# Designed miniproteins, single chains, part 83

Each design is a single chain, and the fold is of that chain. pLDDT is the mean over its residues in the fold that is shown.

## One batch from the design tools (miniprotein)

Design m2896
Fold by ESMFold2-Fast:
Structure m2896 (fold): chain A 79 residues (1-79)
Amino acid sequence: SSEEIAEKVFEKAKELGVYDEESNTIPTIVAVRLLSEELGVDPTLIQRIMSERGYTPNPSDKISKETLIEIIDELLESL
């Protein structure tokens, strides 16, 4: 479930041209937007969970698929 959601988010990020092939990451701000759209949840809730995991939302921050899966797991547990 969380793995499938993360895969969809990364697929959409690749379509937008924002996927970093060298680090296998996407911008955190894009992850929040795409995850909000995929799950139908408020971006503020996603940002809160990311902050609890030590991710400060800024334009230079990037996130891996593995970390996104952990955030999705916690988000689904919080719903």
Scores: mean pLDDT 79

Design m2897
Fold by ESMFold2-Fast:
Structure m2897 (fold): chain A 88 residues (1-88)
Amino acid sequence: MEEEARKAIEEGLKNRSATDEDAEKLKEMIKKGGKDLDKELTLELITQAARIKDVKKAVEVLDTLAEYSSEENSKLAELAKKILLEKE
């Protein structure tokens, strides 16, 4: 779990080109998917969140993922948030 979250964040950080508008779209997609989001999609969403230029907006996306996803994916999102903040 931690290694997968770390790899997802590191992949996103390689290309930090996403905007605040991209963050809002990710939040909408997360809310729509909710607990039905699978692990692979959750890791992709973590990577996309890490690509957001504004760290505060990236954190908002990860918090949304933690709030709306399954218990296991919520833990993955919380770990990803911690890793992102440690690398800033």
Scores: mean pLDDT 85

Design m2898
Fold by ESMFold2-Fast:
Structure m2898 (fold): chain A 89 residues (1-89)
Amino acid sequence: AKKEIEELLEIARKQLEYIEKALSGELHVPVTLENFEKPIEIARKSLEKARELIEKNKMDPEWLKEVEELEKRLEELEKRLKEFGSNNR
């Protein structure tokens, strides 16, 4: 359970890092919400699975805080992608 949750959180972090690198200009890809739909979905699903495993295994509240922090980060990145796309249309 613990290792599986850590792996899911790592998957989410990698997807968020990819989106952040695109927004910073490190990646040579068009910065649109549509182009990042798959990374966003993978991050969201990984966080949902991590939350389910945390609750099922009655893990410490700190694990849930980690998920909530990453969920907040994902929401902020989705908002930035939407604003960036709107300004470049």
Scores: mean pLDDT 77

Design m2899
Fold by ESMFold2-Fast:
Structure m2899 (fold): chain A 84 residues (1-84)
Amino acid sequence: MEEETVEKFLRLVTEAERARLAGDEERAERFYEEAKPYFEKLQKASEEVKQELRKRLAEAGAELAAEAGREEDAAEARAALAEL
């Protein structure tokens, strides 16, 4: 049962990061909100489960960063406009 919670959390967070990297912050926020109940359940899980989650999130994050380097350029452009 906990394993399903882990899979759902990882999926939702990965989709949220992918949306954020694509510049769709509203969509990213919705995925993060949907992930929040699973995160709270996982905070009560063992440290081994939490450590495995951190590893999988790091791996997913690295893959997404390699796939969508364009978001850093888009984020910098938006930040530069706001700083003007």
Scores: mean pLDDT 67

Design m2900
Fold by ESMFold2-Fast:
Structure m2900 (fold): chain A 90 residues (1-90)
Amino acid sequence: MENIKKRIDELIEKNKDASREEQLSALLVLLSEIARSLQDEGYSVEEIREALEFARKHIIERLKLSPEEVAFLDAEVESIVAKIREEKAE
């Protein structure tokens, strides 16, 4: 969990001068990388979801996301989880 916070914080700092859309896009790439890494390590879909929910809460707090931006982030997290679930079903 601390490693996830650190990676998010470093990415936010690196993209500080970028647009909000670019910041969110970079963070979504990071969330996908985290999910893939955990999947490769043998974590369950539920454990991956918990890690993504932790990351989501930290992103919302750090960037002071609007309700609309939160809804967008939530939809993307659910998309990542759904993809992993489908891959594990095969």
Scores: mean pLDDT 81

Design m2901
Fold by ESMFold2-Fast:
Structure m2901 (fold): chain A 118 residues (1-118)
Amino acid sequence: MEELERFRARARAIAEELLKKVPPEYQDVVRQLLDTVLGAIDAYLRGEISLEQAVELLRTAIDELAKRYGKEVVKKALDYVIEFLDRLIADPEVSPEAREVLRKIRETLEEYKKELDS
């Protein structure tokens, strides 16, 4: 299987497993965050955007979700997305290149979560 197709398959499997454990009140926010994170990573791995552009897309999406759902709901949703990224980083089917971008995105989400407390 192609590396990008393998990444997509593993990301989808882990996301579906994680979403089954998410409480109903966070389902929509977690799904929207996962879609944005995976879309940004996919675009980066395809060479369509820079890592800086991927990070800016995530910041914009998180700000808009915080305005719509409130900071506390988004902060809790980010905990689930970070758990998703940790599981994907640990997956042996994920390439070293994909793991590097996953780690950078994880760091960005951790920093943004702290900013939501301010």
Scores: mean pLDDT 83

Design m2902
Fold by ESMFold2-Fast:
Structure m2902 (fold): chain A 94 residues (1-94)
Amino acid sequence: MKQELLLRAVSLYFTSLSYDVESDMYKKNGFDDLSKLAQQLSDTYKELGKTLEELAKNPSKELEERAKELEKKADELSKKYSELLRQNRENFKY
């Protein structure tokens, strides 16, 4: 139980770092909307990771509800990000 939450938190921190790098790359290449969404995803996954670490140390209903809210936010942002990526791939010629 505790170990599983901590492993999930570690995975989420790596996902956050990946989106942070993507945000910087998109900004450098003029994809401001993608950069902003990637930054929001990075921030959301980082907060989710922190919440799961706290939940592993001190199980509480409040932290469980916060984690669910952050997961829903991440899902919504991820869907928008994927849709915007598809649109940009159609118009992006290397």
Scores: mean pLDDT 84

Design m2903
Fold by ESMFold2-Fast:
Structure m2903 (fold): chain A 88 residues (1-88)
Amino acid sequence: MEKGKELANQGLEKLKEGKYDEASKLFEEASAIYKEIADKTGDPIYELRSQMYQKYSDAVKSKSTQVMIQAVGESMRMLADLVDKEIN
């Protein structure tokens, strides 16, 4: 499903522009999309995607360098697991 990825990409672009409030909202929307898929399928891959984008949204809202670093590290680990599961 492309909708979640599109929202996440828009969030990243807003983050690059320094538009933190808009970036946070877009990551929340992406998280909600993946949460709906997870609830429908029971697939942990989509649950992890939902949690990952929620962490991005929370990190951006906090405007804390420490929270952002932590969220990035955790999200990279989650993304690696998701990529491996999608390939196989």
Scores: mean pLDDT 73

Design m2904
Fold by ESMFold2-Fast:
Structure m2904 (fold): chain A 71 residues (1-71)
Amino acid sequence: SEEEVKEALEKAKEELLEILKSNEFSEEEKEQAFERFKAEAEKIAKAYPELKEYIEELLKEAEEEYEKVKS
């Protein structure tokens, strides 16, 4: 269901944010985690067009956190 997909995406975002905020991961590992999340989110947006706006907002949040780590 759409609800289950949203829940899975939120969990994936939380896991990504933990990686990005952690000092235990390299810059390369953080970049790979972000790119994997982005690729999966874009794939889901194609499969569930009704979630496109929701997914775009999640990607904005993830990108903002990644940019904070990058600097």
Scores: mean pLDDT 83

Design m2905
Fold by ESMFold2-Fast:
Structure m2905 (fold): chain A 112 residues (1-112)
Amino acid sequence: SEMDKLAETLDENFAKLSPETQKLFNELLDAALSNDLEAMREAAKRLLEEVKDEDLVNLAKALEAVGEHFYKAENYETAALFYETAGELYERAGEYEKAEEAYKKAEEARKK
């Protein structure tokens, strides 16, 4: 199923992250699962400040998979935050086409 593919994409990319980046990801995911928008924004900001350059693309892919999950669950505000954060990581990595696609997904989620 599509949801099984999203879970697989998340697991594969998460496993490639450094332990420090895994901690930042888990802090953001915990805030999202608690529906705490303020905590999510703070966790995303910290993640963007502390992430290692080597983890940028794998982290962006993991966050995009989580964003897709929340989008399918119709939690559009959370989906938009995850897509936007993924876009910023792709942009920092020089993956401009992937960044543009992630930003468009965030904008579409915000229109809902």
Scores: mean pLDDT 88

Design m2906
Fold by ESMFold2-Fast:
Order: structure tokens, then C-alpha cells, then sequence
Structure m2906 (fold): chain A 93 residues (1-93)
């Protein structure tokens, strides 16, 4: 319950910081990924992408930094989730 509320707070903070730069569709997909704990079926992502996201998260200090870095990568890659994830992975590994 508190963990879910904290996750919602982090997501709202990220949404406000990147308002106008992230599309509504991209934001909804990020939220789905977060709320499903990177479940590929529930997030509409491949198992490979889910594994890459889990590895990226392990390199960040916390879930807030993870979503901030991912949102920044999405802005830099024109809201292309697959391209943003691969670029972020390349930068961290």
C-alpha cells in the first residue's frame, strides 16, 4: 500500500518534470511498466526488454532515478521506448 503510493508519487513527479516532452501514450506505457513490476505481458514489452529494464534499474540508486533517466532517454529518442531503453543500457553498461 505505502510502496504503491510512493511509486505513484514518483511517477507523478516524473510526469510533471517532463510535461509536454513525453506523449500521453508513452507516459501511460511507462506507468504500466512500473505498476506491473516489469511484467512483459502486462507491460506490452518483450521479455528481452523487461530483462534490460531490470538490469538498468539495478544500476540506478533508486526507482526515482531509474524513471528520471528513462524519461530523459525517451525525450532524447522521440518517445521511442525500445530505442530509449537500448541507448540507456549502452550508456550504463
Amino acid sequence: MSELEKLEEILEKVKEKFKGKLSEGTWRRLRAIAMSSFNPVLSDISEETAEILRRIMAKTKDIEEFFLKLAEALVENNNDIEAAIRKLYEELF
Scores: mean pLDDT 75

Design m2907
Fold by ESMFold2-Fast:
Structure m2907 (fold): chain A 75 residues (1-75)
Amino acid sequence: SMEDVEEVKKELEKGIEKLMEAVKAGELTPAQARALLLHEARVLAEKYKLSEEETEEILKWAEERMEKALAEIQK
């Protein structure tokens, strides 16, 4: 449902914040952080039993959000 999509997005926003801190600390590369976020997005989509369309929306949103966040910290 749309409500489940919004809950997944909220959880992924928290994940992005944690991954950005790990990249800033040198604990993760940007590529590793991106891979971990996409993996978490798939796990949450399965947990919330999202449709294929909702899962595609979440994966696209997560990729775009992470690319923007990583671009800011790589300056």
Scores: mean pLDDT 84

Design m2908
Fold by ESMFold2-Fast:
Formats: structure tokens, C-alpha cells, sequence
Structure m2908 (fold): chain A 83 residues (1-83)
């Protein structure tokens, strides 16, 4: 399923970004830390939905990963302005 492969790849990309932000955790603001924790939770929920392998669960997982990507994009934007 092309959707499943896409969601799995997007999860890997988001997890890599989460790992890099965790390495810089002490440099993050409280708002950025909150967004980071939210993105982590959304990715874990998406991974659990992905295991169930129904079409509805794949679509829900895709949406959750998308929301996590937006949260990480907000962190990136804020950090660029604070440099």
C-alpha cells in the first residue's frame, strides 16, 4: 500500500527531527518543549495506528504525522527568529 509506505517514511523523518531536537532540549523554550512533547505523542499514536493496518487507521496515522510535522515546523521557525 502506497499510503502505508508514505506514512512509515514520514514517521522516520519526524522521528529523526525529534531526536535532533531532544539533543538540544536544554536550549528550547518551555513552549518549544511542549510542542516537542506533543509531536512525540502524536508520532507514537500514529505508530500504534499503523500496526492495525486498516485503511481508516492509515488515514488517521497520516493526519497525526502531519500535525506533528506542523508542530516541528513551528519550533524551527521560532528558533530561526531567536538567532
Amino acid sequence: DELKKRVEENIRIVEERLRRLEEEREKLTEEEKRLLEQAKRLVEEAKELLKKETRENLLEADMLVGVAEVALAVIDTVRRREE
Scores: mean pLDDT 81

Design m2909
Fold by ESMFold2-Fast:
Structure m2909 (fold): chain A 83 residues (1-83)
Amino acid sequence: SQSDFNQGIDFFQQGDIGSSVRHFMNAIRQDPNFSQAYFNLGQIAFSLGNLDSAIDMFQRAIQLDPNFQQAQQNLNRVRQQQS
């Protein structure tokens, strides 16, 4: 839901990565088409150096919203980090 999504952002800004991830996953559970929640999970994964997880999350965001330009740009950035 939007509430879980907003809480995910708040916890991420506070540096509580575990709570942030949990709330974004709850948002996806309630709305499996919530492309922006997948995008934010991808950004978290990328910031932690989990490149494979970041790619998976960004690809899912693009699959749900093919016009999601920020997800496409971030996916390309992650792929450049993999060499």
Scores: mean pLDDT 88

Design m2910
Fold by ESMFold2-Fast:
Structure m2910 (fold): chain A 62 residues (1-62)
Amino acid sequence: SVEEALAEIEKLVKDSKTASKEERRKLQEKAIELVGEVVDTATPEQLREFARLLAEIQALVE
């Protein structure tokens, strides 16, 4: 579900803060895939939250 994907991505963001560079990239890829699975069923507000979380992971990788 969208709510489960959101919770999982929030966990991936938290995990990325203590992860290695290699692990951060894998966590980023997983987050992108999770968003892709639910993007068609998410509300605009949920999509904005996904974008925020993805940006947070990206900032830690790049």
Scores: mean pLDDT 81

Design m2911
Fold by ESMFold2-Fast:
Structure m2911 (fold): chain A 55 residues (1-55)
Amino acid sequence: SIDDLVQQLQQKTAQLAAALQQYRATKSDEDKAALLQLKKQVQDIQDQLMKLEDS
């Protein structure tokens, strides 16, 4: 449902903010990879929400 996707987006956005803070502190390749993974997950959820708006 749309509500489930909105909740997932909120959770993933919070995780993205935490990952960004971690990467700023460490500058490690592992933390960069985690940050990029979360950015992709946020984009995928946004794409799903856009498709539902067109339905």
Scores: mean pLDDT 83

Design m2912
Fold by ESMFold2-Fast:
Structure m2912 (fold): chain A 111 residues (1-111)
Amino acid sequence: ELTELAIKGLEAIAEEERKSLANLSEEEKEAFERTYKVLLEALNEPDPAEAARRIRAHYAEVGGTTPTVLTDEELAERFTKFKEFLALVAKLLEEGHSLEEAIELAIEKLL
Protein backbone atom coordinates (compact mmCIF):
# COMPACT_ATOMS: atom_id res chain seq x y z
CA GLU A 1 0.00 0.00 0.00
CA LEU A 2 2.89 2.43 0.68
CA THR A 3 4.19 1.67 -2.84
CA GLU A 4 0.71 2.24 -4.35
CA LEU A 5 0.39 5.62 -2.56
CA ALA A 6 3.93 6.63 -3.61
CA ILE A 7 3.09 5.81 -7.27
CA LYS A 8 -0.09 7.94 -7.03
CA GLY A 9 1.97 10.83 -5.64
CA LEU A 10 4.53 10.51 -8.43
CA GLU A 11 1.75 10.38 -11.07
CA ALA A 12 0.11 13.56 -9.68
CA ILE A 13 3.44 15.46 -9.74
CA ALA A 14 4.30 14.10 -13.23
CA GLU A 15 0.89 15.17 -14.62
CA GLU A 16 1.44 18.75 -13.41
CA GLU A 17 5.02 18.77 -14.81
CA ARG A 18 3.76 17.57 -18.22
CA LYS A 19 1.49 20.64 -18.38
CA SER A 20 4.47 22.99 -17.76
CA LEU A 21 6.65 21.04 -20.25
CA ALA A 22 4.07 21.20 -23.09
CA ASN A 23 6.04 23.95 -24.94
CA LEU A 24 9.48 22.34 -24.53
CA SER A 25 11.44 20.44 -27.19
CA GLU A 26 10.67 16.80 -28.04
CA GLU A 27 14.09 15.85 -26.60
CA GLU A 28 13.31 17.47 -23.21
CA LYS A 29 9.86 15.82 -23.08
CA GLU A 30 11.46 12.44 -23.90
CA ALA A 31 14.11 12.94 -21.18
CA PHE A 32 11.35 13.70 -18.63
CA GLU A 33 9.38 10.59 -19.63
CA ARG A 34 12.51 8.38 -19.38
CA THR A 35 13.21 9.69 -15.85
CA TYR A 36 9.56 9.17 -14.88
CA LYS A 37 9.69 5.53 -16.07
CA VAL A 38 12.90 4.85 -14.10
CA LEU A 39 11.35 6.33 -10.92
CA LEU A 40 8.15 4.32 -11.45
CA GLU A 41 10.16 1.08 -11.87
CA ALA A 42 12.22 1.92 -8.76
CA LEU A 43 9.02 2.48 -6.71
CA ASN A 44 7.78 -0.98 -7.81
CA GLU A 45 11.10 -2.58 -6.75
CA PRO A 46 10.64 -4.21 -3.29
CA ASP A 47 14.42 -4.10 -2.55
CA PRO A 48 15.52 -0.48 -1.83
CA ALA A 49 19.13 -1.37 -2.75
CA GLU A 50 18.02 -2.56 -6.23
CA ALA A 51 15.83 0.55 -6.58
CA ALA A 52 18.88 2.69 -5.73
CA ARG A 53 21.02 0.87 -8.33
CA ARG A 54 18.39 1.54 -11.04
CA ILE A 55 18.34 5.26 -10.21
CA ARG A 56 22.17 5.45 -10.06
CA ALA A 57 22.51 3.65 -13.43
CA HIS A 58 20.01 6.03 -15.06
CA TYR A 59 21.75 9.20 -13.82
CA ALA A 60 25.21 7.84 -14.69
CA GLU A 61 23.95 7.30 -18.27
CA VAL A 62 22.31 10.75 -18.66
CA GLY A 63 25.05 12.72 -16.83
CA GLY A 64 22.56 13.95 -14.24
CA THR A 65 22.94 15.82 -10.95
CA THR A 66 22.46 12.82 -8.61
CA PRO A 67 25.43 12.76 -6.17
CA THR A 68 27.70 9.92 -7.36
CA VAL A 69 29.65 10.07 -4.05
CA LEU A 70 26.71 8.48 -2.16
CA THR A 71 27.00 4.77 -1.36
CA ASP A 72 24.24 2.39 -2.53
CA GLU A 73 23.12 2.18 1.14
CA GLU A 74 22.92 5.99 1.51
CA LEU A 75 21.10 6.31 -1.83
CA ALA A 76 18.65 3.56 -0.73
CA GLU A 77 17.93 5.47 2.52
CA ARG A 78 17.29 8.70 0.56
CA PHE A 79 15.06 6.82 -1.90
CA THR A 80 13.05 5.34 1.00
CA LYS A 81 12.46 8.88 2.34
CA PHE A 82 11.46 10.04 -1.15
CA LYS A 83 8.98 7.14 -1.37
CA GLU A 84 7.51 8.16 2.02
CA PHE A 85 7.28 11.78 0.77
CA LEU A 86 5.38 10.71 -2.38
CA ALA A 87 3.01 8.52 -0.33
CA LEU A 88 2.28 11.43 2.06
CA VAL A 89 1.58 13.74 -0.92
CA ALA A 90 -0.93 11.19 -2.27
CA LYS A 91 -2.63 10.84 1.15
CA LEU A 92 -2.94 14.64 1.51
CA LEU A 93 -4.46 14.83 -1.99
CA GLU A 94 -7.05 12.21 -0.92
CA GLU A 95 -7.84 14.44 2.11
CA GLY A 96 -8.73 17.32 -0.25
CA HIS A 97 -5.53 19.37 -0.39
CA SER A 98 -4.28 20.87 -3.66
CA LEU A 99 -1.04 19.45 -5.13
CA GLU A 100 0.91 22.57 -4.08
CA GLU A 101 -0.44 22.38 -0.49
CA ALA A 102 0.18 18.61 -0.32
CA ILE A 103 3.84 19.05 -1.37
CA GLU A 104 4.41 21.91 1.14
CA LEU A 105 2.81 19.98 4.02
CA ALA A 106 4.75 16.79 3.17
CA ILE A 107 8.06 18.71 3.17
CA GLU A 108 7.16 20.33 6.53
CA LYS A 109 6.31 16.98 8.17
CA LEU A 110 9.46 15.18 6.89
CA LEU A 111 11.88 18.07 7.60
Scores: mean pLDDT 75

Design m2913
Fold by ESMFold2-Fast:
Structure m2913 (fold): chain A 91 residues (1-91)
Amino acid sequence: MFQELLDKLNELLKKREEQRKKVSDLITAFEYLEIGERAKNRKNVTDEEKALYEKGKQLEAEISKDPVLKREFDYLKRVRKEIEDAILKNN
């Protein structure tokens, strides 16, 4: 029935929106953890930076429950390290 096809399409769109939220959470976790790592090495850590790092750790724990998202998160961490290493090597 045509209505059954529309219902299936709506469920697919809802699942895609849920996946977009997961990707957004992954990027947020990555950025928050990077803020904490940068603060750790060169300056006094502010309470705000500590809060963002803790939030990043919580999001990383949630991401790690999904093996696909964990793999993507680990990939982003590797790419970030390669960029940092390249910048340091050229300075």
Scores: mean pLDDT 69

Design m2914
Fold by ESMFold2-Fast:
Structure m2914 (fold): chain A 84 residues (1-84)
Amino acid sequence: SSLEEVQAALPELEAALRSKGYKVTIESEAGDSLKITIHAEKGDEHWLIEAELSEDGSEVVIKGSLRNLTTGEEASFENRVPKP
């Protein structure tokens, strides 16, 4: 499944983020659908990235948010990737 493919890629993604100076924590939650959460921190930058299957299972929903603790600025994105 698309989420299993994302899960298999997590070690490489973690290594890439750490190479750029981020402190990375990855969590997997199993329930009605598998949810993957990535926390990446660098100085005052805190990223939260979540990937889960859509309600109908046809898409992988990727949500990201960045918070700057010094300025209080926040940015967010949502992307939906169709499941083949």
Scores: mean pLDDT 69

Design m2915
Fold by ESMFold2-Fast:
Structure m2915 (fold): chain A 65 residues (1-65)
Amino acid sequence: SMKEFLEEMRKIVEEANKKLKEFQKYLISDPSLSDEEIFKKINEYTQKISDEIFKKMRELAEKRK
């Protein structure tokens, strides 16, 4: 159903956002890392999360057929 689909999407997005927040917090709390290194790591992690969301959305769309 559409409601179940929306709940799955919401969970994926919420988990992704929480992981990004925790990861950013962890990186900022590490005194050995420069701002540039933090930004690079955040960007790489964000791209990986984006790819995972895209793949999951595609799988959900295919199962709907």
Scores: mean pLDDT 80

Design m2916
Fold by ESMFold2-Fast:
Structure m2916 (fold): chain A 99 residues (1-99)
Amino acid sequence: MAAEMAARVDRERLIDEMAAWAVGLAAATSPELRALPEEEREAARDRIYEEARRAGLAAPDLVEAARAIVEAVERLTGKPVLSPETLLSFASGIVLLDE
């Protein structure tokens, strides 16, 4: 079994979860995003998610991925209050719950 492949899949899943959490929190807490009509809000959420995921995947490690995701979301939505450390902790918690 290729340990490298397993590690890659876990990193992609963690990055995807971090991007989803950051975008979800920004959408819930950002006055700008909440003020958008439903159709525009969904389109904006999808765009922000894709940009955040891309930024995370381009990072060399999970700590830099968390930082890149937060920076991408901040740039696109304004200034979210989510720290990279908090985002990484959420993603780590999800992995620890995996059976």
Scores: mean pLDDT 70

Design m2917
Fold by ESMFold2-Fast:
Structure m2917 (fold): chain A 79 residues (1-79)
Amino acid sequence: MEELEKEAQEAALEIYEATKKSIEEGRKKAEEAVEWLEEKAKKGTKEESEKALGLADIIRSLAEDLEEEAEKKEKEEKE
């Protein structure tokens, strides 16, 4: 269980760094992380499945927030 959470945290960091380079790269990283977590959920116990799906939702929310923030910053660019 804790290993899954650690891997999700590492994926979140990669999504954050990728989004700083491009929204598209961040989205791709997020999709890969979510797909991986959903596969873990299908094969795990009920508790592991619930945790994996919860982490997938967190990754989706993080990627969506980072994408929205990056798009907003781009629109507000005044330099």
Scores: mean pLDDT 76

Design m2918
Fold by ESMFold2-Fast:
Structure m2918 (fold): chain A 91 residues (1-91)
Amino acid sequence: MLEQDAENARKSAPEAAEAIKNAKTPVERTALMFQALAFVVSGDKEAAAELARAIVENPNATEDDYRLALSIAEQVGDKEVAELAREKLKA
């Protein structure tokens, strides 16, 4: 049961990541970021890291978006995504 839920989350992560990269409004980004937090809470670190990277790669992302991506990346231990988010916050 729990393993099946994690597997379903992993299968949907690529679609969610692409949607985040293409999100043009704060409302769309907020909804997708809550999905990323749900993956963190479920313990699916790979899905969470993929969504955090998508947030950092979104050209319309705000400082709050980058801070959220950094928090997610640090929580799951993805040093690469965490560093990318820190660089965006410096710009």
Scores: mean pLDDT 69

Design m2919
Fold by ESMFold2-Fast:
Formats: structure tokens, sequence, C-alpha cells
Structure m2919 (fold): chain A 89 residues (1-89)
């Protein structure tokens, strides 16, 4: 049984939690994960999308007991879709 840990960082309050969660679930599904744990974190509005992604990656790497880690950053104000990175150990 494969467990995926997903960390979603929202750069601003205008970001869609549902879009971030959907992106994480789709990435986990494509990897064949049987169990998905999703953590959502709000980043300060002053943080860039890239800084939000760095935070998501750091938090995802610190999750214990996961077979796959997925880092997601979302900033609706930037007009960009979710940034997704799959981390394998």
Amino acid sequence: MMKAAVVVVLRSRASSVLEGIAAGREAARRLGADEVDITVVDAPAEASLEEGMELAIEMAKNVKGADVRIAIALDRDSGRGPVVEVLEN
C-alpha cells in the first residue's frame, strides 16, 4: 500500500484550496497512491509563489512515513495554475 503526503501552500487568501487539493489528489492518483494525506498551509501574501513552493517542498520532505511526497504551491492572483513537484526518496 502506497501512502502519499501532499503539502499545499497557498500564497494568498484569493488562492483556491480546492484547486490545490484537486491537483494533489490527481498527482497522487497518477502515482498509484492508495492513501493520501493532504496538509494545507497559508503563506503570507508578501511571499512569492516561488517562496511558497520552497516552503511546500521543505514541509513535504519533513513528513514521516510517506512513500511519496508531493509539494504544491498555488497563487490565484498570479494567474498561474498550481505548481506541482513530486518528491521521491
Scores: mean pLDDT 74

Design m2920
Fold by ESMFold2-Fast:
Structure m2920 (fold): chain A 81 residues (1-81)
Amino acid sequence: SATVERIVEAIREAAEEIGSETANVGVLITRTEKILRKAGLSEEEIERAVRAIREAAASLGSTEQAPVKELIEKTAEILRR
């Protein structure tokens, strides 16, 4: 899905701005939301992205600090369900 790829790219961009292999989940979400809004995604699509990131973080046992690569991979998996 084009929407899933846009969300994944936004998370990668947000993570690059943080500049670390691990990221605070809340900070990553806030930066991802800003990127997605600027890209013209709907609030419903943005909410779906945020829910997927939070579910991915919980699945990894990493609700506050999460490994970026694994978080992105798990988020993409959830969004493709």
Scores: mean pLDDT 84

Design m2921
Fold by ESMFold2-Fast:
Structure m2921 (fold): chain A 85 residues (1-85)
Amino acid sequence: SGADFYLEAARKLLPVDPRASAQVLLEGMITAVALGDNEGAKRLLTFLSESVPELQPKIEKARAAVEAGDNTTAIDMAEEMREEV
């Protein structure tokens, strides 16, 4: 899936460029939400939570929005996190 592509790219970037890794995960999450791939979006958020634990409160809000089908809030939270990484 598209989410698996972003997840693999983020894993490869993490040891050399953690910021780029986080940006790839957030871009992938936005794309997954836009395409209705809620399970893919949640997998990307899980890896982001493991690699950037400081974002945990915003990640949980984004996850709740994805599970509620609130695509606008989910994308807004991802854009806010992109500005912080």
Scores: mean pLDDT 88

Design m2922
Fold by ESMFold2-Fast:
Structure m2922 (fold): chain A 120 residues (1-120)
Amino acid sequence: MSLEEYVKEYLEEHKDKSNREILEELLKEIAKLAGVSPLELVLAIYNADTDGDGYLSKEEIKKLAELLGIELSDEEIEEIIRLSGDENGRIPLIKELHQEEPGEGAIRFLVALGYYLKRK
């Protein structure tokens, strides 16, 4: 299954849930797959945002992947950005962590991260 197909199927399976519920479930699943606590995952996300703008650039996504023990190629990171990034090619993840209704970009990014963690 391609990343794009996986993201589409995940969103369809969870369409009856709020984005907040999906985000919380994804954070728990990703933490478990990476072998860290949910708090350690959130800290890794904050540590990857080196410029403090609340968005993850390509370089910051690569840093987050390294902190979580996954290897992502440049092509895989570009695919994640294509599916999850805003109009400027950045992932609005950190600013969405505190929202009652997180944006779909943050959800798509975490689904993509889980996809790559399951394939290691």
Scores: mean pLDDT 80

Design m2923
Fold by ESMFold2-Fast:
Structure m2923 (fold): chain A 107 residues (1-107)
Amino acid sequence: MSEVELALEILDELESLPEALPFREPVDPSRLPDWYKKIPNPVSIAEIRKAIESGEIRSLEEFREKFLLMIENVKKFFSKDDPLTSLADVVEKRFNELVKEAEEKLS
């Protein structure tokens, strides 16, 4: 299995999590107008999927970098006590577990 195929499998599993719902699509600027002002590199699960499918993301490491950027953006915009930050923590934990399992399969 290629690293790109593993990245897509991981992304599919993460997208299916209820906790991932706020991160599936690009942020609506009408609902959070300051998002695009404060976050220089916005990214959603949909944009990560497109980057994998287009060949912009070619490895598990490039996939990890983009996914963790999405998590970092949430934590930079919202306070540590925000429910969205808690959802991002759940998604990040599951992401780290799935990436570790994928790396073990490639070893």
Scores: mean pLDDT 86

Design m2924
Fold by ESMFold2-Fast:
Structure m2924 (fold): chain A 65 residues (1-65)
Amino acid sequence: MKFTRQHILELAELARTRDYVSKEELLAQTSLSEEQVELLQKHAGNEEGEINLVQAMSFIKEHLE
């Protein structure tokens, strides 16, 4: 899977109004694939399965290479 700077920008727009988003909202409002969203949920998700946007952006930044 390849994360891009565009994915970070899309998450940053969501982070302007909220700290957490659902898998469904990320799939609907970003260019992230289902596999990419599942990976973010695994590494930046809470016990309810909501994805922390700041942690998700940090994960993507670490995996841009």
Scores: mean pLDDT 81

Design m2925
Fold by ESMFold2-Fast:
Structure m2925 (fold): chain A 88 residues (1-88)
Amino acid sequence: SMEKVEQDLIDGGLALLEGLAEKDSLTYPEQVVALLATGFVLQSKDKEKLKRALEAVERISKLAEAQGDTETAERFRKYAEEIKKKLE
């Protein structure tokens, strides 16, 4: 079903974000896929998945900042704030 496809994209996106958050550096293509993955995970209503996504997104934002990619870092900070609003 379409709903099953959406859940698979959320779960896959979360796993991808967690994997990228454990890296020492991110290439530009990895930053792009992280942004796309965050978009899928933001569709989740599961607060535990959103908490995991928040941790990963905050780590990725700090990693991008450390690399001097300030625009990517700011995009992930905005996503972190959106996740925080969903968590209340």
Scores: mean pLDDT 86

Design m2926
Fold by ESMFold2-Fast:
Structure m2926 (fold): chain A 96 residues (1-96)
Amino acid sequence: MAETQAEIDRLVERVKQAAKEGNVEEVKSAIRRLVDIGGPGLDAVLRIGKEYGVEELAQEVVDAYIKLTFIPSPELEAELDRKIEELAQALVEKAK
């Protein structure tokens, strides 16, 4: 758990830094890694969304991931990727 929290903290900082730099691809990569951690990573995504005023987009990412864990499908994997991209673009815009 302590190692996982340190990894989450590093990924959160990476999201914030990449958003300031306008690097959508790096934001997407860091968010996907947070999501892949599961529960504590999902909590971190929601906190980032709240901090940047895009909580609804962060919730959509979490919901897409949870849905994918119950119904694994290529369509739901693609939906998760799209929701992560929407959140990443919004975070870059809000970081301006």
Scores: mean pLDDT 86

Design m2927
Fold by ESMFold2-Fast:
Structure m2927 (fold): chain A 56 residues (1-56)
Amino acid sequence: EREQRLAEAEKRGKEAVEINKKAGFPVTSAPKAGHEDPEVAEIGNAYAEGIKKALE
């Protein structure tokens, strides 16, 4: 369950980079993760990691 959520968050991060490129707003850096709930922070970090991997 949690493992799948993290994988989906990372995939969404990669997709966001592609969508922004097509919209004319290319993503050049990963967003900074929040710090409110451990579970939410973990998902946010996975999303940022997806963006970083897409930019490589």
Scores: mean pLDDT 67

Design m2928
Fold by ESMFold2-Fast:
Structure m2928 (fold): chain A 79 residues (1-79)
Amino acid sequence: TKKRQELAKKIGQKSLKEAGADGATVEVVVDGDKVQILVWGPGPADDAGTQELLAKLTAAKELAKKSLEDEGFTVSSMK
């Protein structure tokens, strides 16, 4: 269980970096084989910057979901 939790958190952090969302925060909550992915970051001052940030956060969540599912986890929510 602890090794599975460590793996899930590592996948979340790696996906954040790979998506280029280095300034964002990721939290992965593990409940057995189910995981919740929480990703958020500072909002930019303008709507255009917000769209770019949201695209990176979405990419990070999708990368994390794919990697977690490949390891046998079920992604129950992404926020």
Scores: mean pLDDT 74

